# Ledger of designs, part 9: designed miniproteins, single chains

Each design is a single chain, and the fold is of that chain. pLDDT is the mean over its residues in the fold that is shown.

## One batch from the design tools (miniprotein)

Design m279
Fold by ESMFold2-Fast:
Structure m279 (fold): chain A 68 residues (1-68)
Amino acid sequence: SEEEIKKLVEKAIEALIARLKQWADAHPDHRDEYEALIKELEEAKNLSPEEAFKKIQEVVDRFDALAA
């Protein structure tokens, strides 16, 4: 159901936020970038599941670029 998809997306967003918070604490030289990604993920909670999935993908791509 759409409701189940929304719950999965919200859980994925919260897991990513928790990971980014840990990464921001461990890598202070990139703190501002990780905090910006966290803000976008918090905002994504208010989007449709489809738009939220797209935002999650964008955030993951940007995180990978920072981690490389």
Scores: mean pLDDT 82

Design m280
Fold by ESMFold2-Fast:
Structure m280 (fold): chain A 81 residues (1-81)
Amino acid sequence: SLVEKVKELLKESEPSFEADKKELKLSDEEILEKIREQIELFRKNKEKARADPSNVASDEELKLIEIEAEVLEEYIKEKEA
């Protein structure tokens, strides 16, 4: 499923999070806050796309944004626990 694929990609990206943390001297909390900002940006972009009558984005593209946001929200919950 798409959800499983996104979860696998996120797990593969964890080493990049550690590298960014070391290079930028970011705390775990600061990284999670940046991920929350990305989730909010995804949701706002979806709402704009749905509201814009000139927008040609497919329902599949809008659904993908929702799935990505949901996977990131679950990741944050797991890291906060």
Scores: mean pLDDT 65

Design m281
Fold by ESMFold2-Fast:
Structure m281 (fold): chain A 71 residues (1-71)
Amino acid sequence: LSEELWKEIEFGVLLLQFAVNLAAARSAGLPEEVIKKYEEAIDELVRLSKDPNVTVEELRAFGEEKLKEIE
């Protein structure tokens, strides 16, 4: 598999994790500020996934940091 394909896989995994967490947060009635943080993280993740200078490792680090920060 190419490095580009691994980046697409990592993006897909992270996007799914954030989407599930966002849905769970909405269902649990968590504060609007928490919901907004997940929405902003998804927007940034999409932006980074389209940047050819962003590596798989950088994308993964971003995802891990944001998941930990919002929790």
Scores: mean pLDDT 81

Design m282
Fold by ESMFold2-Fast:
Structure m282 (fold): chain A 80 residues (1-80)
Amino acid sequence: SVSEDFVLMVRKIEARDRLEREAKKLIEEFPEQEEKVNKILKEALEKLDRARSIEEVDRIEREALERLRKLKEEAERERE
């Protein structure tokens, strides 16, 4: 239905915005990780475009955020 399609569209926009914000923060803090961050972001955004349900959007967002978190932890260890 139109209402279901609209909700899915909004959730995709919210997920995209969150991933882009977290990616930007990580690049600003660790510029050397830009290529790895952009790869994670690109793959996540491509998956979000193909997602057919809110459950898929939530899963893609969680997995991408976890990948960014692990990359941040790795970058922090390299600087310690």
Scores: mean pLDDT 87

Design m283
Fold by ESMFold2-Fast:
Structure m283 (fold): chain A 69 residues (1-69)
Amino acid sequence: AEAEERRRRLLELVERLVKALREKAKEAGIDIDEKLEAEMARVRELLAAGEVASDEELAEAERILEKAL
């Protein structure tokens, strides 16, 4: 119920952050490191799995994305 709704919203946030990151990198004229993109893909997979991510793990994933920006 609530946890699934939070995961759904966080997945949407992750997708938005990844998109914003790519837009900012393009504006700055820098390429996104392939390793960084792979890490972001892992974060999305973890969140999409749903049942593996605790509230604290979801918050950690969000912090990683914020730091990447």
Scores: mean pLDDT 63

Design m284
Fold by ESMFold2-Fast:
Structure m284 (fold): chain A 79 residues (1-79)
Amino acid sequence: SRAEEMLEINGLISIRQGNKALTLAVARLLEEMGRFEASARLLDQLKATKSMNEASDEEIEHEYKNLKALADSLEALDG
């Protein structure tokens, strides 16, 4: 789906940027969508990245809410 493609792209961008909060938010949404392998792969990439800054629960929740709203909108467009 377009929502899944959007989440995969954002996951790759977040790893490149060192954005731990966005990476964790993407992984959580992928898991909630039943994409356990994609979520696990993203989390493995995060763990392999040595220069990630710590993310607060509030930062993760903020990114999660933004991504979920976008994913829900993209799923609505698919019918």
Scores: mean pLDDT 80

Design m285
Fold by ESMFold2-Fast:
Structure m285 (fold): chain A 93 residues (1-93)
Amino acid sequence: SSSRRRQARQLLRQARDLIRRARRNLDNGDISSAIRDIRQAIRLVQQALSLDPSLQSDAGDIYRDISDIYRRMGYDVTADNLDRRSDQLYQQS
């Protein structure tokens, strides 16, 4: 429905804001705050996709951004898993 899609888009916007904050925290050396922001962003993306699965492309973009942040922290395996998830979401779009 249009209301579910609107709520899903709002959740993705909040997730993108958290990713931007996570990058700033990482740039400042605050790894714990960056991880907290990323975990919250992932939860919001999962909620958004539950409301509107058609937003796979937008969710894929966010997972790719999260992958980049984890790679910068040295969590290469986690980053690779998120890149694969992002690719799957793009293929389903």
Scores: mean pLDDT 88

Design m286
Fold by ESMFold2-Fast:
Structure m286 (fold): chain A 69 residues (1-69)
Amino acid sequence: DDEQISRSLLELAELRERGASDEEVVREAMKRVSSLSSLDAATRLARLVGEALGLPRDEAVRYLREQAR
């Protein structure tokens, strides 16, 4: 869902602006991902987090894989 992804990115950007670490932002992103109904949407959110917030994509992907265990 594009709207959920966009809202998550906005909330993550606000969190980062408030001084949150990359790790905290990735953890918060994972909470948002868990509310998505598809793996495709989860993968898309991880990509957009890397693009929009400059977060390390590898760390986001690793967190996604841990959640999928």
Scores: mean pLDDT 64

Design m287
Fold by ESMFold2-Fast:
Structure m287 (fold): chain A 92 residues (1-92)
Amino acid sequence: DNENKIKNLNDQANDLEKQANEYNQKADDLEKKMQELTAKMNQALQQGDFDTATQYARQATDYGGLAAYYKTQAKNLQNQADKLKQEAKNLE
């Protein structure tokens, strides 16, 4: 029953792509927050407020790390989706 197998593989691939897109959106939001914090860090450095600059730098690093993690998750999910779509095509 190749038709049911093709449908199931494509449905699973679509679910994985949806999850990948959600992780990419979360990563993009965190990268924007990282950029805003980096701008605030630079302003604090210009004012000689090294304590505030260090706090913003730490927060920016944390958001950057989390964004990288979500991008890695998105890539892994997209790779899984691509494999399932290829399996579906091989059954056609």
Scores: mean pLDDT 91

Design m288
Fold by ESMFold2-Fast:
Structure m288 (fold): chain A 97 residues (1-97)
Amino acid sequence: MEEERERKLKELEKELKEKEEEARKRYEEIKKNMTPEEQEREIKLLIAEGQLYAMEKLLELEEHIEEVKEAAKKLLEELKKLGGPEELIKRAEELAK
């Protein structure tokens, strides 16, 4: 139910905070232990890693729309039972994917 969705969202938020903290620690290490040229390169790599992480999390966030997909599946069955218009059935099928 709703509690399971809320739990998954909180887990993702916790992961985001953990990754943010990890990135901060790496940034401090870069500043402390490297030359300015090395710092620039390593910071650019850290930014790229963050972008990859964000894309991965966006894909994971798509899993939170499973309730939308399930609602679409139920609507599709309802429309089929009612002998609904072909156009509405197709739209429900696309959402249920």
Scores: mean pLDDT 65

Design m289
Fold by ESMFold2-Fast:
Structure m289 (fold): chain A 85 residues (1-85)
Amino acid sequence: ASDLELEAGVFQVAASVTSVTTKKIEKNKDKVSIDDIENDLKNTQKLIKRTEEALKKNPDSEVFKESLETLKKSEETLKKILEEK
Protein backbone atom coordinates (compact mmCIF):
# COMPACT_ATOMS: atom_id res chain seq x y z
CA ALA A 1 0.00 0.00 0.00
CA SER A 2 2.69 2.55 1.03
CA ASP A 3 4.89 1.75 -2.01
CA LEU A 4 1.93 1.89 -4.43
CA GLU A 5 2.68 5.49 -5.52
CA LEU A 6 6.27 4.57 -6.48
CA GLU A 7 5.10 1.47 -8.40
CA ALA A 8 2.35 3.47 -10.15
CA GLY A 9 4.95 6.09 -11.13
CA VAL A 10 7.07 3.42 -12.84
CA PHE A 11 4.06 2.27 -14.92
CA GLN A 12 3.19 5.90 -15.78
CA VAL A 13 6.77 6.51 -17.04
CA ALA A 14 6.67 3.26 -19.09
CA ALA A 15 3.32 4.29 -20.66
CA SER A 16 4.69 7.80 -21.43
CA VAL A 17 7.85 6.37 -23.06
CA THR A 18 5.69 3.98 -25.12
CA SER A 19 3.49 6.91 -26.26
CA VAL A 20 6.55 8.98 -27.31
CA THR A 21 8.09 6.00 -29.17
CA THR A 22 4.76 5.30 -30.94
CA LYS A 23 4.50 8.96 -32.08
CA LYS A 24 8.07 8.79 -33.46
CA ILE A 25 7.20 5.59 -35.37
CA GLU A 26 4.02 7.23 -36.76
CA LYS A 27 6.00 10.32 -37.89
CA ASN A 28 8.70 8.11 -39.51
CA LYS A 29 6.52 5.15 -40.61
CA ASP A 30 8.14 5.00 -44.09
CA LYS A 31 11.60 4.57 -42.48
CA VAL A 32 10.66 2.03 -39.77
CA SER A 33 10.74 -1.70 -40.63
CA ILE A 34 7.73 -4.01 -40.20
CA ASP A 35 9.81 -6.15 -37.80
CA ASP A 36 10.55 -3.12 -35.57
CA ILE A 37 6.85 -2.14 -35.46
CA GLU A 38 5.83 -5.76 -34.64
CA ASN A 39 8.42 -5.87 -31.83
CA ASP A 40 7.16 -2.55 -30.36
CA LEU A 41 3.56 -3.83 -30.64
CA LYS A 42 4.45 -7.05 -28.75
CA ASN A 43 6.27 -5.05 -26.04
CA THR A 44 3.27 -2.67 -25.73
CA GLN A 45 0.87 -5.65 -25.42
CA LYS A 46 3.04 -7.21 -22.66
CA LEU A 47 3.02 -3.88 -20.78
CA ILE A 48 -0.79 -3.66 -21.20
CA LYS A 49 -1.18 -7.10 -19.55
CA ARG A 50 1.10 -6.10 -16.66
CA THR A 51 -0.81 -2.82 -16.18
CA GLU A 52 -4.19 -4.68 -16.25
CA GLU A 53 -2.90 -7.03 -13.51
CA ALA A 54 -1.76 -4.02 -11.43
CA LEU A 55 -5.15 -2.31 -11.95
CA LYS A 56 -7.01 -5.53 -10.96
CA LYS A 57 -5.15 -5.46 -7.62
CA ASN A 58 -5.62 -1.66 -7.28
CA PRO A 59 -8.99 -0.87 -8.98
CA ASP A 60 -9.17 2.68 -7.53
CA SER A 61 -5.76 3.72 -8.95
CA GLU A 62 -6.28 6.57 -11.42
CA VAL A 63 -2.58 6.34 -12.45
CA PHE A 64 -2.95 2.69 -13.55
CA LYS A 65 -6.23 3.52 -15.37
CA GLU A 66 -4.61 6.43 -17.26
CA SER A 67 -1.48 4.35 -18.02
CA LEU A 68 -3.62 1.52 -19.42
CA GLU A 69 -5.61 3.98 -21.59
CA THR A 70 -2.34 5.49 -22.93
CA LEU A 71 -0.91 2.02 -23.71
CA LYS A 72 -4.12 0.86 -25.47
CA LYS A 73 -4.05 4.00 -27.63
CA SER A 74 -0.41 3.26 -28.56
CA GLU A 75 -1.35 -0.38 -29.38
CA GLU A 76 -4.18 0.81 -31.69
CA THR A 77 -1.83 3.28 -33.46
CA LEU A 78 0.88 0.62 -33.98
CA LYS A 79 -1.72 -1.87 -35.34
CA LYS A 80 -3.00 0.73 -37.84
CA ILE A 81 0.55 1.56 -39.03
CA LEU A 82 1.34 -2.15 -39.43
CA GLU A 83 -1.89 -2.75 -41.43
CA GLU A 84 -1.02 0.20 -43.75
CA LYS A 85 2.44 -1.26 -44.56
Scores: mean pLDDT 81

Design m290
Fold by ESMFold2-Fast:
Structure m290 (fold): chain A 68 residues (1-68)
Amino acid sequence: SAEDEIVQELLEEVSRIVKESKEKGWSEEELYKRIKEKVDEFVKRNPDNLKLKSVAKWIIKEYEELVK
């Protein structure tokens, strides 16, 4: 579905950010900031996609735990 395609695009973008973080040596705080910005942009563009909102909350929680 179109909703599932958008979720897949977000997951691929998060994967790209993680790879770039490793290549550029970003801090955990910078990685979290970049992931949060990308997640927020996807949710803003797709406000009615409830699956995306659920995935977004899970992603933010996972990366937030890494910076504690």
Scores: mean pLDDT 85

Design m291
Fold by ESMFold2-Fast:
Structure m291 (fold): chain A 95 residues (1-95)
Amino acid sequence: SPVELAKEILKLLGVEATDEEIRKYVEEMKSLGLSDIAAALGAAYRLYNKKKGVNLSREEFLQLLAEKLGFDSVEEFIEYLKKQGVTDEDLAKLE
């Protein structure tokens, strides 16, 4: 579920959000034509910025998440996401 994936990403990043908040952001991302994984990433990105009161770029958010997941680089993490079906168009829509 993209809601469960977004929830796990937010927990990993130390952010609490309700299932209803996460679902609303996931549905917004899916309305842009994003895949389930990309929709979860986009929802987590927006909620992270909102809840932390910061304005991380898409690249900065992906770097943070890559580090927390144990990837050696953001480039390695992006290649992993592409193998999972995330497109360049999906990544462009996250910002």
Scores: mean pLDDT 85

Design m292
Fold by ESMFold2-Fast:
Structure m292 (fold): chain A 95 residues (1-95)
Amino acid sequence: MERERRLAVLVTAAGILAVATETSLRFGDIEGARTDAEALVELARELLETGDPEAIRRALRLLRRVREALEPYREELEEVLRRLEEEIRRLEEAL
């Protein structure tokens, strides 16, 4: 019951952070995009810890989408891109 509620909150928050990252990039806010993407990586770790395959698949889709959006900014965002790539691998291995 509480776990299902927490799962729904985490999935929703991850979706919001993915949109926030993309919005920051659209307006040239690279630092905002970095901050939101880093928060998304932390939420993805929490989603992985739930062990829920559907939550893990949703996190994986969001991280892949954000990784692609950040790729043109690799020089500026190298560290967060590496964290995204590492977390994507962990999520894939958990499925």
Scores: mean pLDDT 85

Design m293
Fold by ESMFold2-Fast:
Structure m293 (fold): chain A 92 residues (1-92)
Amino acid sequence: MEKKAIAELERIAARATFYLQIEKAPQAVIDEVANIVLDAVRAIKAGSDPLAALQKATDAIVEILRELGEDSFAKAIQEEAEAAIAELKEAE
């Protein structure tokens, strides 16, 4: 589970940061998204619940995207992460 949750966090980070770069978002916002994911990965490696850490990071990234007015992309990221979390819960 940990490896799959970390892979999903890395996927969300890559997708969100790439989108923000195309939209020419401030570097500080791109760095904030990257740090949210890094903190979540560190928490998982330190023994935190992988799915709870993944959900918390996703919620924080979605909030940032909504604050930027990127509601459609925020919804896409949220729905993709919810689907991945559901699959991870049922996979074992």
Scores: mean pLDDT 84

Design m294
Fold by ESMFold2-Fast:
Structure m294 (fold): chain A 100 residues (1-100)
Amino acid sequence: SKAEEIAKLMLDMIESGSSSLDASIVDEIKAAPKEVQKEFKLGLLKAGIEIIDKLIEQGKEQLANTTDPAERAELEAKIEELKKKKEEMKKEIEKLKKEL
C-alpha cells in the first residue's frame, strides 16, 4: 500500500538522520487503516532505538575526551536521558505488539 511505501521512506530518512517530516506524508499515514498505522509506528520506534544507540555511543566518546567536570556532568545527564527514552520506546514496542 502507499502507506507502507511512505513508512519505508520515513524509516530510511530517520535512519539517515534526516528530520524533515512532510505534512502530506503525515496526512497519508493518518488516512491509512489503524493496523498499518500501528505497523508504521512499530517500524519508527525500532529505527529510533538504533539512532539513540548511535547517539549514546557518540556521547560516551565525547565523555572519554572531556576533562571539564561540568561538561562531563552534562554529557552523563544527556546519555542517561537517551537511555531512559530507549527504555520508554521498548515498552511502547511491547504494547504495540500486543495490540497487533
Scores: mean pLDDT 73

Design m295
Fold by ESMFold2-Fast:
Structure m295 (fold): chain A 110 residues (1-110)
Amino acid sequence: KKEEVLKYLEEALEVIDEALKLEPDSLSLQAIRNLVEQAKEAVKKGDFEKAIEYLERALYLLERHIEGLEQQYKLLKESNPEEAEKLQKIIELLRRAKELVEEALRLLKE
């Protein structure tokens, strides 16, 4: 369980780092990354309750950030297709990060 959870969290961090390359000044993505990193450290220490707390907070922020980007995508789709395409790429990366965090949470709650 611990090794599997760590693998999912490491993959989530890689995907979040790819999104951060596209949005380097995003305070929201930096906060999400910090929460996932803290969850990873909590898992290493065997503090699964604290890891769950950090990951639930990370999921909340991921969901809000994805919703905000989807709203921007709808507004830019006709007027600025290049920016809309960039937003779509970020949304796809963050949806993948969300899936990885959700799988880590599922394993921690077993």
Scores: mean pLDDT 88

Design m296
Fold by ESMFold2-Fast:
Structure m296 (fold): chain A 77 residues (1-77)
Amino acid sequence: SAEELKAQGDEAEARGDYTAAGDHYWKAGQLYEKEGNYQEAADYFARAASAYLKSGDVKKALEYGLRFQKYREKAAA
């Protein structure tokens, strides 16, 4: 579930495993995207982008930062 993925991401971030945190957060975002919950999708793509940036994965940080912007705009419409 998205809640389990959030918990796994939070746990990974707490132990400094930012790559694992990003992986769990973007999967949660994708589940919310499939449900049409664009506000939650945007939030979790933002969390994934932040985690990847902290891990040094600039390419994934940019990718999920762009998905955050897309779903933030869809949620505001």
Scores: mean pLDDT 85

Design m297
Fold by ESMFold2-Fast:
Structure m297 (fold): chain A 78 residues (1-78)
Amino acid sequence: AAALQQKGDEFERKAEELKKQGKLSEWAEYYEEAGVAYAQIGDYKKSAELFRKAAELYDQAGNTLASEFLRERAKLMD
């Protein structure tokens, strides 16, 4: 649905804003929420991409557990 895609785009825009503030964990959270939104509408390719972006940010923030979890989730959606 267009509404869920718009929500995903808004989350990506919020992530870019948090990048300017250096808040890695908050960026990861927004990419993760965007990934969930795209998965709910069946856009698994976009969802997988966003989960990989979130995983990379969690890894940079030192949250390796969340990073590994999201990488496994992305593999199931590709």
Scores: mean pLDDT 75

Design m298
Fold by ESMFold2-Fast:
Structure m298 (fold): chain A 60 residues (1-60)
Amino acid sequence: SDKKALEQQIAELSKKMFETNQKILKAKADKDWAAYREYMLEGSELGTQITRLQLQLRAA
């Protein structure tokens, strides 16, 4: 079903988000502001994708 595919995509992106958040925390601790900015952008993009998929799942 479409719902199952959406749930799997959300789970995969949520795992990537967790990994990205760990990288953000490490970059901040290391004061690596270039890496911090890159990972913050990646996290923002992943968050937007997860939100869109969650809305699609509710409508499905």
Scores: mean pLDDT 89

Design m299
Fold by ESMFold2-Fast:
Structure m299 (fold): chain A 95 residues (1-95)
Amino acid sequence: SLERLRRLVDVAEETIKYLEEQAKKANEIERMILVRQMADTVLSLLDAVAEALPEHRERIEELKEKVRQAMTLPFDEAIKVLREVVEEVRRLVDE
């Protein structure tokens, strides 16, 4: 249901916020782990949206590639890209 997808988007946004706060006390290696955890959360959201809204599969694959590329970026840039992907997903789910 669309309502379930909206809840998954909210969980992804809250997860990113939580992990950003953890990153403030994290070293370089810990920050890399946190980015991977955020990316995994966003990829799971993208998979759920692709299954529920198959008409958007091509756009979801483009967003998955952006998530994979974000994992290779410096922490602040990676977080910015992951947030942009979640915002894009929110738009797809809302209409």
Scores: mean pLDDT 87

Design m300
Fold by ESMFold2-Fast:
Structure m300 (fold): chain A 89 residues (1-89)
Amino acid sequence: KADELLAKAQEIAVNEIQKLDLSPEAREVVRQGARKAVSAALNGDKEAIDKVIDELRQKLLQHASPEVAERAAEAIRKIAELFYDAEKA
């Protein structure tokens, strides 16, 4: 159900992503990665989700610490998995 997915996505974003000390450049990388990951999830393409998360992590390492990059990547993966599971159900 779309409202529940959006609420959970916002909760993950607030709890994980917004608590990260992200530069404007890092925030843009996360925003683009989240968009691509959700798009892949809605298309049912699990391999594309994994690829997008890996690319997001690599790009974030240019703008953030490894710990911050990993936490952002994990948060976006959780959001993508919510949309993927809803599409599959």
Scores: mean pLDDT 78

Design m301
Fold by ESMFold2-Fast:
Structure m301 (fold): chain A 111 residues (1-111)
Amino acid sequence: MEKEKIAEYVARLAERLGLDPEAFRETARKAPLDAQVSILTALALEGDLTEEEFKELVKQLSPRAAARLIEVYELKKEGKTTPQELADAFQRVDALTPEEQEKRVEEYLKK
């Protein structure tokens, strides 16, 4: 379910960017969750999603996937896009408990 939802959003964003939505959907379906979130985040940032559109994306994901997406999005808004900075962000989110991940998502959505 979660992987399929992420794959559908990846396909929709790919189509918005003039890319092949079916190729991106299949790539996302076959990828592990961390790679799916990375693909989704890259497309969301390249697609210049509004804060409203990004919040709608966050609402559709599990707390873990949503928290990862939020951390990478905030980093890229700050211009921090090195592979190490992205890897460190994923490690920080994965170190959180499910309750802490859910709280992070709720706090972001209330902004």
Scores: mean pLDDT 73

Design m302
Fold by ESMFold2-Fast:
Structure m302 (fold): chain A 76 residues (1-76)
Amino acid sequence: MVAEEDALLEEIEALARAGDLEGALEALRRLEELFRERAVEEVMREEGLSREEAEAKVREGFERLREQVERLVAAA
């Protein structure tokens, strides 16, 4: 399970380093679709946050990942 998430993160990094912004963002979107709900539930469990607060935090996390992807592509 975590291994599948890690594999997608590696794919995103590889695509971003290759300068493939479209591919990297598509892989990031798939990561978000597959693992967003799990991340929300983990944040709720670990930090004792409400679902609304956890959803906002997870959304911010994916926004930061998108920014990192854009920076990696710009550096490629």
Scores: mean pLDDT 80

Design m303
Fold by ESMFold2-Fast:
Structure m303 (fold): chain A 135 residues (1-135)
Amino acid sequence: MTALILPSLISKELGELLIKYAVEQGVEYALVPDTASPHLIELAKKAGLELVYIPHGDIDAVLEKLKELGVTKVLFPIIIPNNPLLAVKLAEAGFEVTLLAESEEELEEVLSMLSPELAEKLRKLPVIILEDLLK
């Protein structure tokens, strides 16, 4: 089973593309932190994804919830520096994590704002560039 973590801020166009891509990948669950964009929550709901509400920043609660749901794969939008630690912790816990970045340039900008150790761990994860899906 595959889950998508909903970001707090994303453009309308990229948000619509993100939800479309998630549906095409067979995502069943949209994880909704309290910081999630209301527009993305409505898009995920309209797309038929099951909404799973999670506390923002509670990594252990997220890990346990995903295990209870039988989730094995997580699509992780990497656009907010305070969220990248969750992607690493998910991978360390045995989940298949794929990062979703708006562009290569945005990915490098986000990574440049992180500690070198955290950035190197994230660079080991597979990444999908959303802008490449528009071409």
Scores: mean pLDDT 79

Design m304
Fold by ESMFold2-Fast:
Structure m304 (fold): chain A 85 residues (1-85)
Amino acid sequence: SKDDLIERIRQKLEEVKTLSPEEGYRYLLRFLDDLIETSTDEDVLLQLGEILIKMVTKRVFYGYSTEEVVEYGLELLEELVEKLE
């Protein structure tokens, strides 16, 4: 359900905040990949894919730090949660 998805995202966001930026970056990418593979909602799937692409693009092509990219990814996931509520 959307409520289960919201709770799962909130729990993982709090966990990421306790990790190093490098660990948080890898953790968020794996979490987004898992959510994409398990999502059945097309609008949610599109938004998750956009978050993943934007994070990787900032890190790999624009040279943003892992800390900056993790912060950006957390903000986008928090915005997604607000849209789902």
Scores: mean pLDDT 84

Design m305
Fold by ESMFold2-Fast:
Structure m305 (fold): chain A 69 residues (1-69)
Amino acid sequence: SELSAEELEKQQKAVKTFKAIMDKAKDPFNPEDVRKAMLELGVSEELVDEILNGTTFELLEKAYEEMKK
C-alpha cells in the first residue's frame, strides 16, 4: 500500500527532525547527548522524554513543529 501525499509529508518532517537531532548531538549513541540536542533545537522536555522512551514518526513530527517556532 502506497502512502498518501499527506502521510508522506508527515514522514518527511519526521525524518528531517531525526537527522537534525543526530547531526546536533555530540555523540548520537549517547542518550544524554541526544536529549541535549533536542532541547537545544527547541523540543520540550516532556516530548524529549517520550521520544527517548519510544521513537515514532508521530512524535518526531510533533518535535518538528516545536523546533519550527
Scores: mean pLDDT 80

Design m306
Fold by ESMFold2-Fast:
Structure m306 (fold): chain A 85 residues (1-85)
Amino acid sequence: SPAEKLQEVIDIVKRLPSMSPEEREKAIKEIGEILREVLPQHEADNLVTLIRSAVRALEQGNTGLANGLLGSVITILNELLRQET
């Protein structure tokens, strides 16, 4: 269901800070595939762009920016999940 897929993406996003760079790249690709199944392309692409920006911030050691961006993504995904229930 769309709700189960959105929850899967939330769970992956929450794990991104603890992943290696290789695991993060695989996770971003998986997130993009899942989101394009349940959302319009422009919304999926915007969320993937935010996640890529958060991962870039993690790579640069900017933990504050990374946490802010990931928090925004999780908030958006939770709001979408509420609309599916």
Scores: mean pLDDT 88

Design m307
Fold by ESMFold2-Fast:
Structure m307 (fold): chain A 64 residues (1-64)
Amino acid sequence: MTGKVVALAPAKGGLLAAVETEEGEIYNLFIPAEKADEIKVGDVVEFTVDPNNPQDTTYVKKVA
């Protein structure tokens, strides 16, 4: 799925992002340090959510 980064916070090994989907849902997403440098508030990112555990999110890439 995709969402807009609405908040970023420092975390061990990267950034913790709050991402808002088009449906208005907010997900917490960990962005690894190797990919964190190119991410800012307002960017659109692609991520996955585990259907059995919605707290398990995985960053895929920056889209816009």
Scores: mean pLDDT 79

Design m308
Fold by ESMFold2-Fast:
Structure m308 (fold): chain A 57 residues (1-57)
Amino acid sequence: MITKENLEEDKKKIEETLPPELAEIMIKLLEALLDPSTSQEEIDKKIKEYEEYQNKL
């Protein structure tokens, strides 16, 4: 569903649709998940940030 080319378009839509703080967290998480060079520590941190914001909603 999400390809590298489609990711850039999805990032734009996220930035336009979500509050800036939540959009940044979502974009960072998607980038981390799709980048095989990203460490598990970075992925876990971004997932935690996303979950914390979702729990506030």
Scores: mean pLDDT 71

Design m309
Fold by ESMFold2-Fast:
Structure m309 (fold): chain A 73 residues (1-73)
Amino acid sequence: SALEELERRRSEVTDEELYELLKEGIRSGDLLAVARRLLERRLARQPASAAEVARAEALLPAIAAEAKEYLAA
């Protein structure tokens, strides 16, 4: 399962917060939720203009695909 794969690769995910988000995304079946959480964290660090927010939101599917690829690799 994807959860077993994530656990097997735990040592490759040094960010504990990212690990817990990925685990939650797999458990809920919603990797877009993980992508959204990552985006929220990035934007919270540096508030962005409306144009920057729109560009970042357009990247959510790509971030979700990256999270899936990370689990598959």
Scores: mean pLDDT 63

Design m310
Fold by ESMFold2-Fast:
Structure m310 (fold): chain A 58 residues (1-58)
Amino acid sequence: VEVQIPAAADDRERAQILLDVARQLNAPEDVLQQVQAAADAGDADAAADILARHFSAV
């Protein structure tokens, strides 16, 4: 496809907030790196999923 849809700024900001939450929750460096990568891509859903897998799983 030739049409390029830019990433939503709101979605990227949400991912950055999730990264900050991960830091507050004392997430390990590897998790922080994964959340940072999702934030850089503007993918808040991926960032939330990474956090859920780490902090919601027993």
Scores: mean pLDDT 71

Design m311
Fold by ESMFold2-Fast:
Structure m311 (fold): chain A 85 residues (1-85)
Amino acid sequence: MYKASELAGVVDQLPNGVLLDLMPPLGLEAPASPAALTPEQRATVRARLYAAIGENRDLSLEEFGKTLGLSEETLEKLKRLLEEA
């Protein structure tokens, strides 16, 4: 089972759709579509995700998802990215 700390290795590989899905759980306002994400918004989402991972590194990926209020779909996308890394 994956730990939240393992997400740190794939943060830079996250596609725009997953970054968009992570914005509301991380306290950020999401634009209307992934294509509307600016480079600055992508960097901000990644920075906040790294911080959240650092605070929750010992949690399982499922526990981390519950802590942030991630959807099941977003959690499954993150699991797939970890399996591909």
Scores: mean pLDDT 81

Design m312
Fold by ESMFold2-Fast:
Structure m312 (fold): chain A 83 residues (1-83)
Amino acid sequence: EVEAIIKAEVEGTEEEMERQRREIEAAARAVPGVKSAEAELVKTSKDSGVIYVKLVAESEEAVEAAAEAIAAVPGVTAVEVEI
């Protein structure tokens, strides 16, 4: 069992960033081997933010797959993984 934090940089309106947060959370939860994922939006400006995904997975491979799924969400500009 692996605990990780995935940071996703996002840009857009507040409504767009909240949509991205929901899509990121859903994308992470859909990955086989992910046990839980919780996404929190922290706004860095009026049109940018960082979404922190707290992840519990069965393996590091599942964490990497979740990071790839998150990176594929429209509006995500960068992804960083911390295990």
Scores: mean pLDDT 85

Design m313
Fold by ESMFold2-Fast:
Structure m313 (fold): chain A 66 residues (1-66)
Amino acid sequence: EEQWRKDVEDWAKEFYERMRRLRAAGRQAAVDASLDRMRKNREKFSPELEYEVELFDKVIDEVRAE
């Protein structure tokens, strides 16, 4: 498996954990703001970064579903 792919997956797990901690602390507005920033950053990705875009979308959806 490619190192960059693993690094992106590790980043996604850290982001999810941070969002979960913020939510547990009652900081829903901070979670919402972080998701908005992530969504805006995703718009800057080229189609050639398909894997990263799909992973970002999945993480955003999973955090919002909780």
Scores: mean pLDDT 68

